# Ledger of designs, part 2: designed miniproteins, single chains

Each design is a single chain, and the fold is of that chain. pLDDT is the mean over its residues in the fold that is shown.

## One batch from the design tools (miniprotein)

Design m39
Fold by ESMFold2-Fast:
Structure m39 (fold): chain A 102 residues (1-102)
Amino acid sequence: DLELIRRLAEEAYRRAQKMNEDEFREEMLFVKKNSEPTLELVTRLLTLAAYLDNMSPEELAERVLEAIELLKNGKSLPEEERTPAMLYILGAARALLELENA
C-alpha cells in the first residue's frame, strides 16, 4: 500500500529529525531485541535509516518500495549498497511483507 508506506516514511522522518545520538543508540537496541513484525517496528527501522542518511520522506518511501521488490524477487543488495541505513530499510520491508502475509 503506497499510502501506508508514505505515511510511515513521513512519521519516521519526523522522529529522526528530533533524535539525538543517545536516542539513536536506544532505538538500535530496541529493533535488535524486538523482531516481531509490527507497524511500530517498521516506523522505528525507517527512523534509524532516516537518521543515518538524512533521507527525505519521499526518498525513504522510494527506498522501501525498491526493497520490497528486491525481496519479492529473491534478490540481495550488492555489497556496495549494504549500508546500515539500507539494511534498516530492508528490515522494514521484510516486516511489511510479513504483516501482509499474516
Scores: mean pLDDT 84

Design m40
Fold by ESMFold2-Fast:
Structure m40 (fold): chain A 77 residues (1-77)
Amino acid sequence: SDALYEALKLGGEGIKAFKEGNYKEAAEKFREAARLFESLGLRRLAADMYENAAKAYEKDGNKEEAKEFRERAEKLR
């Protein structure tokens, strides 16, 4: 499968889930999108998706995961 297509699709699904208040689902979608972008060497897009995952974890009440994924995003910038 085209990993870029899958990453973009997951990012879009994450945005939709976040807008609907499904923060845990959004965080999971953003994490997977970030992992795929990182595997493709698309560091900036991976950083943006890890930042989105952190924001979703924070909204879901998962402060430790939010911190972890913000730190991952920072390392890729």
Scores: mean pLDDT 89

Design m41
Fold by ESMFold2-Fast:
Structure m41 (fold): chain A 108 residues (1-108)
Amino acid sequence: MVELTASPAELTVAEGETATITFTASQDVGTDVDWYKQKPGELPEPIITNATTRMPGVRSRISGSGSGTTYTLTLSNLEAEDTGTYYAYSYAYPENPTWGQGSKLTVV
């Protein structure tokens, strides 16, 4: 089973600044990686698919990069709405799709 490790596990960043969340996979997952955002009390929603493709309606200040075992989500010019928990999801191994532990972002 692939293990996904998010770094940092928790971060607090000021409005207008940039937040960077990185996850590492225990083995090569290519580009078969999605990023999800979950606000408290809400269902997780996809924001990036195939490592780098923004979902419709996701702002250009949010970007995904990476391939193989290291992936980065960058949120520039932060707004209060960016507060939430961010998860990586790997589907490279269809018999064992894997959610990573979330990274909790607080915008102040």
Scores: mean pLDDT 79

Design m42
Fold by ESMFold2-Fast:
Structure m42 (fold): chain A 90 residues (1-90)
Amino acid sequence: SLIDEERERNRELALETFEEAVKYMKEGKIDEALRLAIAGEILAASDVSPETLERMAKLYEEMAKAAEEQGNTELAEWFRKVAERLRKLA
């Protein structure tokens, strides 16, 4: 259906958006990374399957590692808490 096609498209775009957020975090572009993470969450809201939640959790863990490498331990802790929450919903 059209709705299923849009859901699939939004899921793919959400995951791509989170992958770009990880890239920006590794570059030290924290504000851009956070804006992309918010956009990814909005796109993912149309499909919260266990598989999608687990993939998002892994990307948040990558963002946490990147934030830690940038010296932002508070942001890294927050991303890890988000990942843990997503996994509990999966």
Scores: mean pLDDT 81

Design m43
Fold by ESMFold2-Fast:
Structure m43 (fold): chain A 88 residues (1-88)
Amino acid sequence: AMEKDEKIAKEAAEAIRKVVREHGLNPQLVKEEILKIPGVKSAKALLIPAVGNGDPDAIYAEVDTENAVISLLAEEGSDEVKVSIKPK
């Protein structure tokens, strides 16, 4: 069961939402907040700039756990965080 990785993914998504609401698209703060979550082995976060006029900038984060890699994408101006969990 991936229950623990689902919990980590949910906590990581909440950490991203909090950082984006308080500090905007800041990949270093996203990484720092994700690394505080129990069960996270490593994390990386990247700013993805908008490609076209009117497109939002985004943050991509990747979270390494014992049993999975969790990918998260959050767009500027949205509370939605897209989550993907890939088992190892």
Scores: mean pLDDT 79

Design m44
Fold by ESMFold2-Fast:
Structure m44 (fold): chain A 76 residues (1-76)
Amino acid sequence: GTVVSTSTVDAKEGQTITVSVRAGSRPATITVTVTDENGNVVASGTLQVAAGEVGTFTFTAPKTGTYTVTITQTDL
């Protein structure tokens, strides 16, 4: 898979964050990994998304802080 996005988000404890990713011209396997400020993985998931469609991944912040969201896409 290719890392297609790396972004940071500030969240409050208990806040729900939704990550949306659109597949291109091919179906894709999309992996979302969320790490805290210390590099600990707090959430991860894998989505199968049809060509041209949007996949969504939702997580709840376990504590107030800055999180790094890394999105990896593998075309099928």
Scores: mean pLDDT 82

Design m45
Fold by ESMFold2-Fast:
Structure m45 (fold): chain A 113 residues (1-113)
Amino acid sequence: MTSITESGGGTYKAGSTATLTSTGSADAVGAGGVGWLMETPSGQVRGLIDNSSTRGKGASSRFSGSKSGTVATLTISNLQVSDTGVYYSLAPGKAGDAWGPIFGNGTQVTVVE
């Protein structure tokens, strides 16, 4: 079964940079573009990155994405307290007999002044 491991969560200072990674198999992270979503503490979901490096509509220029082989990276520069939330990666992958998105388990990011 295709799996994704996310890392880079934790507590960050406002104004610093967070680097989140999503590592998976060639059939997931290696197969195509990786998306990134944020879930706020209030439960709102926001799209951040599409196709590994394309910023979503309304996403701040502080968010950037990249992918090298089976590792996708989300970089959040100049962190703000409002960036606090759970971050999820979405990779193309094979679920049973169909190609479809594989979701990471979520990575908690907390930003403090």
Scores: mean pLDDT 76

Design m46
Fold by ESMFold2-Fast:
Structure m46 (fold): chain A 91 residues (1-91)
Amino acid sequence: MYDALSQQNQDNSKQFSDNFKKYLDGDSSDYGKKGQEYLQKSLELNQQLARGADEGDEAARQALRQSGDSLTDGLQESNDSARQKAEEERR
């Protein structure tokens, strides 16, 4: 159960990062919307896992940790991509 949710959250974080990069490349504003939707889904799953962890489920605690790491990685990649684009435009 929680392993499947953790995998879904890893996929959501990757989709967020990929869609945000396409948005930065100017492919379409729709990619920005899709990225935001995947980010929101990741946050909702993270909250669900946190509730399971609070109830003492060790599988939920491990899944929460993995999901948190995946979300952090996705946010960091997106932030790094935005910074590189800003620096390129600054000559």
Scores: mean pLDDT 72

Design m48
Fold by ESMFold2-Fast:
Structure m48 (fold): chain A 70 residues (1-70)
Amino acid sequence: SRAEGLRRQGEALLRQAEASSNPEAAELLREAARLLYEAAEAEEAGDLEKAEELAREAQRLAEEALRLEE
């Protein structure tokens, strides 16, 4: 399901955060994972608009974390 996919993405971001040597990047990855878990909950509740907004915000934070690792 889409919700399961969002949770899997969140788990992957948490693993990336644990592996990160940059504390600021790790914090952004943890926040992105949190938003993906909230998106999964919104998806399961039928709030598709909220799920999409949360998923997009998570993507933005993950991209920002990647830039900090440069």
Scores: mean pLDDT 86

Design m49
Fold by ESMFold2-Fast:
Structure m49 (fold): chain A 79 residues (1-79)
Amino acid sequence: MSVEEAEELFEEGKKLFEEGRYEEALELYREAARMFAVELGPGHPKVAEALEALGEVYEKMGENEKAKKLYLIAEKLRE
């Protein structure tokens, strides 16, 4: 498992999100966030970025409360 692999998953997730494939984008963003947390530490800015992307997917799926929670977690990580 590598940072480069996590970046590739994040970019593929972004492409799926742009195509409206929200469930697939959500899976890739979750995996990218997990890999960034393992490789770089759970407080790293790249983890926050992946959590923000997950929040955007949840907003598009109508899960606004889940999106808000993810944005708050990401904001705290960027302290």
Scores: mean pLDDT 85

Design m50
Fold by ESMFold2-Fast:
Structure m50 (fold): chain A 69 residues (1-69)
Amino acid sequence: DADDIGDAAGAGAGAAGGGGEASRKAMLNQRVGTEKGGPEEGAKKAQEAAEELGGKRSGDYARHGALSG
């Protein structure tokens, strides 16, 4: 139970910061995709993950701008 709080906080901080946690998961997904589906699959998965993360963040900022604060 106590460890669940630590893990949840860590995951939240990583997602909010847009730091290494998301990057690490993208690298792992690329590696697994490459080993199972070959280099094209790995590259595609990495690109999709990057676009999804970028799109999500851009959407949040656009909505914030419209709300003016």
Scores: mean pLDDT 53

Design m51
Fold by ESMFold2-Fast:
Structure m51 (fold): chain A 70 residues (1-70)
Amino acid sequence: SDTINYLQQSKQAAQQGDYEKLKQIADEAEKNGHIVAYSAAIGAANLVKQGKSDQAVKMIDGAIDYYKSS
């Protein structure tokens, strides 16, 4: 699933504290109509910018779990 693929990429970027990569993932998700993946990447980027990479990873893990159970 494309959404899970974007979420996994966002998790990796968040683990690295890579704000620029999260912005790039968000742009790609938005262009391809994956609004949930876009929202998750933007939220993670904002948390990373605040030095809260651990919280960003946790948020993305929650999103991945939700989509795998759907």
Scores: mean pLDDT 86

Design m52
Fold by ESMFold2-Fast:
Structure m52 (fold): chain A 78 residues (1-78)
Amino acid sequence: MLEEEAIRLAEEAGELAKKALETGDKELAEKAREVGREAARLAAEAIAETKGEEAAKEALERALAVVDGMTAKVLEAL
């Protein structure tokens, strides 16, 4: 189930980002970005099944921008 997988990966990305902030580990911050981007792709695939490819592209672009923006803030805080 794409939604469950996307939620699981989003939670995993959040935990990695939290650990990166707690430990100052830039590798964990980078891993959080990779996992977050994968969550965004799976969420977009789920949207494509219900609302079509155009809506999925827009959702993916927004989700990737959020993931990249949050990762930049985490790295800046380290």
Scores: mean pLDDT 80

Design m53
Fold by ESMFold2-Fast:
Structure m53 (fold): chain A 69 residues (1-69)
Amino acid sequence: AELSPARALAASALRAAVSELVAAGEPVDKASILRAIERAKEAVRASGDPRAPEALAVLDRAEAAVRAA
């Protein structure tokens, strides 16, 4: 099934942030994933996309889940 527009925006921003960390040679661990989520949230806020509030809610839930793990 297709992702909702807001989930697609959140996934795209997170994918870009993770790709940037990997390209920089950083290890993929819990701390790196949390930094990628924060970077994705900043990108979504800066985008001016009308989906941004819902995409930020998706990223906030992902961050909470990672922190709780």
Scores: mean pLDDT 78

Design m54
Fold by ESMFold2-Fast:
Structure m54 (fold): chain A 64 residues (1-64)
Amino acid sequence: LKEKIYEALEKGDVEEAIRHLARLAGELGIDPAKVNKIATAALNGDVEKAKKLLEEAIKEAEER
């Protein structure tokens, strides 16, 4: 799922990226506030920030 989000972000397909993000967030139990920050970065076209926030959110979810 992470790779699919990255591919969508790199293609500029924000809608596809957000769909994959929502699925991943549901599977890992990611905090909705963190999901909103990632989605906002993606909508603003800040691909690097979106990727960084996504990696941080995944790491925090997996450390639980």
Scores: mean pLDDT 79

Design m55
Fold by ESMFold2-Fast:
Structure m55 (fold): chain A 70 residues (1-70)
Amino acid sequence: MSKEELEKKIEELKKELKREREELERLEKEVKELGDEAPLSLINRYTAAALRVIGLEFEIELLEEKLKKL
């Protein structure tokens, strides 16, 4: 992968991360408001969103490290 391709990929992933973080914050608020009454489907969506954010953050970090070594 070229330096230019890595830079473009990092930019796109950062934009996706911003959108996914906004969704995660929304779901987190709903879970907190409902507490023990939160349905399993909502908990599952929250967990999935949290995992997507973590995955994106890890991928961005990995690509930034690769870019630094080029």
Scores: mean pLDDT 84

Design m56
Fold by ESMFold2-Fast:
Structure m56 (fold): chain A 75 residues (1-75)
Amino acid sequence: KRDEIKRLTVRAAKAALDGDLEKAREYIEELASLVDPEKAKKVLELGEKAIEAAKKGDYEKAAVLLGEAGRVALE
């Protein structure tokens, strides 16, 4: 579980940085599916904000938001 959450967080960040927002969204949804509904809601919210940041070319903000989503999932 914990290693899978870390793997998905890294893959989501890499996909977002590569401009593959569809793949990033897929990994974020998988990450949310591994946690309880309350944490899943926060993961999806942070993930959507990260994708919006990446769309604007703000990859640093996208990476920070995805890191936060991963931390929430690991709580």
Scores: mean pLDDT 82

Design m57
Fold by ESMFold2-Fast:
Structure m57 (fold): chain A 60 residues (1-60)
Amino acid sequence: SPVEEAIAEMKKLIEEGASLEELKEAAEKLVKRMKEEGVPDEDIRKAVEEILLLIVEYAE
């Protein structure tokens, strides 16, 4: 699933110690990719919410 692949890529970046700015840029790129792959807006929104929660967890 494009959504599962995007979330997995973000988790990998977090585990590799990517900066908050790098995570933000990666998330923006992944959202664009999901839109290009025809993922419904509702599923993209849910993926973004999960990614933001992962980033918040990383920041704490």
Scores: mean pLDDT 79

Design m58
Fold by ESMFold2-Fast:
Structure m58 (fold): chain A 110 residues (1-110)
Amino acid sequence: VPVAPLLPGFTADDYRDNGDVAASIGVYGGAIGQYKRAIALDPNNATYWRNLGEAYAAVGDYEEAIAAYEKAIALDPNNATYWANLGRAYAAIGDAEKAAEYRAKAAELS
């Protein structure tokens, strides 16, 4: 369905900043919307995908969180934090084997 249009003069970082503010006060649905707008303007920024994954994880949408973290890793595969986040999301859905594998990968990169 149609969403509110992108505001004139807003940058991807402006939407990311609005998402960070929304997340900081527990408005995770608002944060998700803002991070999606940031990604629409700059889909190759790994940090925006990581922030989207963290917001999804905060509301318990772990499948969406995993997909977002996998995209962040595809863009920046040597970032230990992204592998650690992926491991935590797999632990949250009860996949202990994948959680352990990705935590080990995070430790290897740090």
Scores: mean pLDDT 88

Design m59
Fold by ESMFold2-Fast:
Structure m59 (fold): chain A 74 residues (1-74)
Amino acid sequence: MDEVLRAEADEAVRTARSLIENAKQALEKGDKKTAIRYVIAAYLAASVARFAGRQDEADELLKEAKKILDEIEK
């Protein structure tokens, strides 16, 4: 297994989690535009993690990002 790719996948998971938390905080403050930007960034980071082999964690993060996006659209 490529150890560099694994490290990048782990970093992508951590980045996605951080971005999701930032999106939730922005939404709580009523800043929908900032929340959308964080959700998009989190979606990209989670997608990278998924393709790099962290599928289960990435799928959970993608579901969480979609829930935030749905809340913004309401």
Scores: mean pLDDT 81

Design m60
Fold by ESMFold2-Fast:
Structure m60 (fold): chain A 70 residues (1-70)
Amino acid sequence: MEELVERLKEEIKRLAIEEGFSEEEAERAAEEATRRLVELVERASLEQVEEGAKNLPEGIRELVIEIAKA
């Protein structure tokens, strides 16, 4: 699980940098987004996670669903 969470954080950070955020801004955004997604996954059913992930980028969606299954 921890490895999947770190991969999710890295993917979000990469996308934020690609969108023009600084490294520090991207790091903060990735940490905040990852924390919120993990909290949501821990409280939600797999079906709710799959539904919520439909609008996420493909790589992020796959990681979020994998974390929910772990």
Scores: mean pLDDT 78

Design m61
Fold by ESMFold2-Fast:
Structure m61 (fold): chain A 78 residues (1-78)
Amino acid sequence: SAELEAAIAREAARRAAERVGLSEEFAELALAMVDADAAGDSERAAELARRLAEDPEAARAFLAAAQAEAARLLAELA
């Protein structure tokens, strides 16, 4: 379901931000981006993604960690 997919994405993003040791401000922007995407607000999601990309090293680390945490969450639900 779309609600479950959104919940997994948000939890994966939260775990990724914690695991990478991202700043609270970066973590808040990343979660806001995931929430905007889940709500179908593509313009806001794109704007938040651009702001996150201002720190390319943090953005790259976050994306990789979020993908790994999402895979882990899906495995936990199997």
Scores: mean pLDDT 83

Design m62
Fold by ESMFold2-Fast:
Structure m62 (fold): chain A 61 residues (1-61)
Amino acid sequence: SMMEKLKEAVEIAKKNLEEIGKGQLSLAMEKTKVELKERGIKLTDEQLIQAVIEAARELGI
């Protein structure tokens, strides 16, 4: 479902934010986009941005 895809995107974004660093949001977003594509998960750019923002919120940044 769409909600499951968004949840997966948030978890991938959290991992990438933790690995790359919280100050490099654009790099974390691009890495998340690539990994989602590799997993066959298609999201709009707006949905990707929303997932990264939610990931940052959940990480307290």
Scores: mean pLDDT 80

Design m63
Fold by ESMFold2-Fast:
Structure m63 (fold): chain A 94 residues (1-94)
Amino acid sequence: GKEAFENGDYDTAIAEYEKVLAADPDNWEAWYNLGLAYLAKKDYEKAIAYYEKAIALNPDNWKAWYGLGLAYLELGEEEKAEEYFEKAEEIYAK
């Protein structure tokens, strides 16, 4: 997953993280990385869904909150984006 993602092969990265999650559905890092991959593919609705799964498992992952903000900003939901950026900043400052 990680090497494919670093090389910009998001479809391979997605398939690898889906395989990880089939074996370990509590792996919040894999959910977060699926969110990143779909954000990079501009599938903002899927990015949101996967970031939400990551934060449900690890709510201290400020990067997932930041990713939610970016996805909502791209969808034109500026107020929601600001709320999630503030949440990410709050967690990061802890």
Scores: mean pLDDT 85

Design m64
Fold by ESMFold2-Fast:
Structure m64 (fold): chain A 70 residues (1-70)
Amino acid sequence: SRQELIEEARKLRDEAYELHLQGKEEEARKKAEEAIKLYEQAGDSSSAEGVRLLLEHNFDEDAAVRSVIG
């Protein structure tokens, strides 16, 4: 279901962040890209964009948020 795709995407996003904290940047990027694909399959373009911004800002959530709101 759409909800199951969103929950799996959130799990992958959280795993990506955890891998980033461990310095496993290549694995973190792969998990984040999987999360983006699942959000897109679920039709959740907003959440997919959020993960893309996290990747662009090396998982700095504050920097990613500031890039959207100015």
Scores: mean pLDDT 80

Design m65
Fold by ESMFold2-Fast:
Structure m65 (fold): chain A 92 residues (1-92)
Amino acid sequence: MKVATVELTNVAPEPVPGGTPVTLVVRNAAGEVLYTAPSVTPERTLEPGEVITLELPVPDSVRVGDTVEWVATVDGEPVVIARGKVVGVRDA
């Protein structure tokens, strides 16, 4: 198991409330899903365009440059609220 450092930009058009439930989705360069996990946004309001850095446990298949999305459920529909990339990986 590895720990990934992920940098995400809030792409939502409106501020995201703190503690919003999301699904984390990691994809490789081919667009294949490598990992999904339930997650929660930080306990602060995230402004549109705000950059968030976080560390999370990931499978050994995850590499620097893989894409990451936070997907929220809004009115029953999946909505991508943040997009970014894996910027670092280390052994756990």
Scores: mean pLDDT 82

Design m67
Fold by ESMFold2-Fast:
Structure m67 (fold): chain A 80 residues (1-80)
Amino acid sequence: KEYIKKAIEYLEEAIKALKQGDIEKAEEYMEKAVEYLKKAGVLSKVLPYLLNAKQALADGDIEAAIEYLEKAIKVLKKEL
């Protein structure tokens, strides 16, 4: 459960970075979140949302990226 909490914290920091326009920092936080999700064994539960968020960032759609990250966080909170 500690790794899931760390993953949620990094995804929340990624959202904050996106709201500040810092896409590079947001991607760094997303990568750290993925590392903890792998350690927790729950990456598969949120992988589609994380891939969709990454695609939205590639397309310049910051609002869609934030929405997908929020959906991932909601799923992860149910695992606590």
Scores: mean pLDDT 87

Design m68
Fold by ESMFold2-Fast:
Formats: sequence, structure tokens, C-alpha cells
Structure m68 (fold): chain A 69 residues (1-69)
Amino acid sequence: SMEELRRAAEAWLEALREDPALAGALALHELSKVGAEELAKKAIEAFEAGDEEKALEYMIEALRAAKEA
């Protein structure tokens, strides 16, 4: 569900807040396996720019694309 995707995306953003380098690398690695690398990059870039709302949106889309692949 979208609620489950949002919850998973929020967990990734929490990980990015704790260790951005490690969490960012892990997100790119895992999402690249399922073709969602560009959306994962956009999420990380938005997070680094301080736009956590946009980061959440891109991460939800990356996780949705991963599940629908």
C-alpha cells in the first residue's frame, strides 16, 4: 500500500539523518538492483539540499518502482 511505502521511505530518511554517507550508499546500491537508481539519487540530492519533503516524495517513488518492477 502507499502507507507501507511511505513508512519505508520515512525509515530511509531517518537512516539518512543518522549516517547520510552509509545510508545514501546503501539506498543507491539496493535500488540500483531494481532499476530505481535515478529516483534514489534525486531523493538523496533533495535530502542534501535540506528539502526533506521532496526527498520523501522521491524515495516513495523509488520504492514504488522497485515493487512494481
Scores: mean pLDDT 83

Design m69
Fold by ESMFold2-Fast:
Structure m69 (fold): chain A 58 residues (1-58)
Amino acid sequence: MDKRVLQLAAIIKTAVANDAFLAELAAGKFSAEEQAAGRALAATLSLEEARELLKKYG
């Protein structure tokens, strides 16, 4: 779970995609719990932290 949540948070923080696109992606790949945790974590990440997570998990 943590790895998937980190990956989703990094995608949310670094992507220029709108919320509708992210909702569609998450509905197909991530649980509701992972989506909520990913959004919460993305709000706390800096862009540099998110880029490092994408390199490691994306």
Scores: mean pLDDT 69

Design m70
Fold by ESMFold2-Fast:
Structure m70 (fold): chain A 74 residues (1-74)
Amino acid sequence: SSINKLIDELKDLIDQIPDLKQSLSKELDDFISDYNKQIQELTEKGDTSKLQQLEDKTQSKLQSLIDTLKSILS
């Protein structure tokens, strides 16, 4: 839920940079794909500790990217 909200916000910011939208959107899609794969693998293993660490790390990274893009766009 929180990660999906950050992804949506990041997509909105990327949409404001027309010249780089395609490349930045691809990088985000690749990141989301990798994240979903890791979540699936850890869920199958039942490793709740690593799942929490991955979610926390992913949330932090997405927030950092949002803050960076907001700074560039302002």
Scores: mean pLDDT 82

Design m71
Fold by ESMFold2-Fast:
Structure m71 (fold): chain A 57 residues (1-57)
Amino acid sequence: SEEAQKAALKAASYAHSGKDREKMDKYVEELGKIVSPENAAAAKATLDAVYDETVAA
């Protein structure tokens, strides 16, 4: 859905910024309300990894 895509894009933008994990988590939570639990878990794992890599760099 368009709402899921918007939430995913917002979460991804915060993950790549490495500056606001709470905002990233908020959009991951919004995505989780729309997509299947499996897809939500996969998205969270991916975004957590991207955020951690960004902060470590």
Scores: mean pLDDT 80

Design m72
Fold by ESMFold2-Fast:
Structure m72 (fold): chain A 60 residues (1-60)
Amino acid sequence: SHTFVVKFESKEAAEKAAAYVREHHPGVRAEVRGNEVVLTSDESIEYAIGAALAAIGEGL
């Protein structure tokens, strides 16, 4: 399993990002911990990270 933590400026941003990942990448487990989102998957997590960033209005 691969686990990655993404830090956001607010709990609201973290919750929006987690909701986006859950909707668009259901194979990734997204858990909100304050202003952090903990992503866990046995698949490639790179897309889920990109999706989380996109959900808060930032593009690559």
Scores: mean pLDDT 70

Design m73
Fold by ESMFold2-Fast:
Structure m73 (fold): chain A 65 residues (1-65)
Amino acid sequence: MKPSDADLEAEMELIRGIVALRYNASPEELRETIARLEAARAAATDPVVRAALDAVIAELERQIA
């Protein structure tokens, strides 16, 4: 397996999203994090990475809603 640069970028954004969830970031910070995760998901080619990003985005959206 050879992760692409896009998949590595997506994994880094995924970690940032998890940190934001763990430390109960502000709604503005959550929105910024969601935007970055959505961009990473669009660039990601690995379906496992994409699924993980979808899960974190959904959880962040629930915290804002």
Scores: mean pLDDT 76

Design m74
Fold by ESMFold2-Fast:
Structure m74 (fold): chain A 72 residues (1-72)
Amino acid sequence: MEALYEQLVEDSRELAQKILDELDIDFDVDSLTPRQQVRLAFQMAVLLAVLEDKEEIRKEAEKIVERIKKEQ
């Protein structure tokens, strides 16, 4: 069970980094905790599902990154 959750965390990390790279956001997802990485990936996925404009997506993504960095 734990090995499966570890895989899901790794997949979330890779997804979050890929989305940030596609949006030209220079941020290292590996600087975050596994919990923050999963939350970032989830919020990024929701953002991409709701918004269509790349610049608006990028702006909201930067706000999400800053918000998650402040979480403990």
Scores: mean pLDDT 79

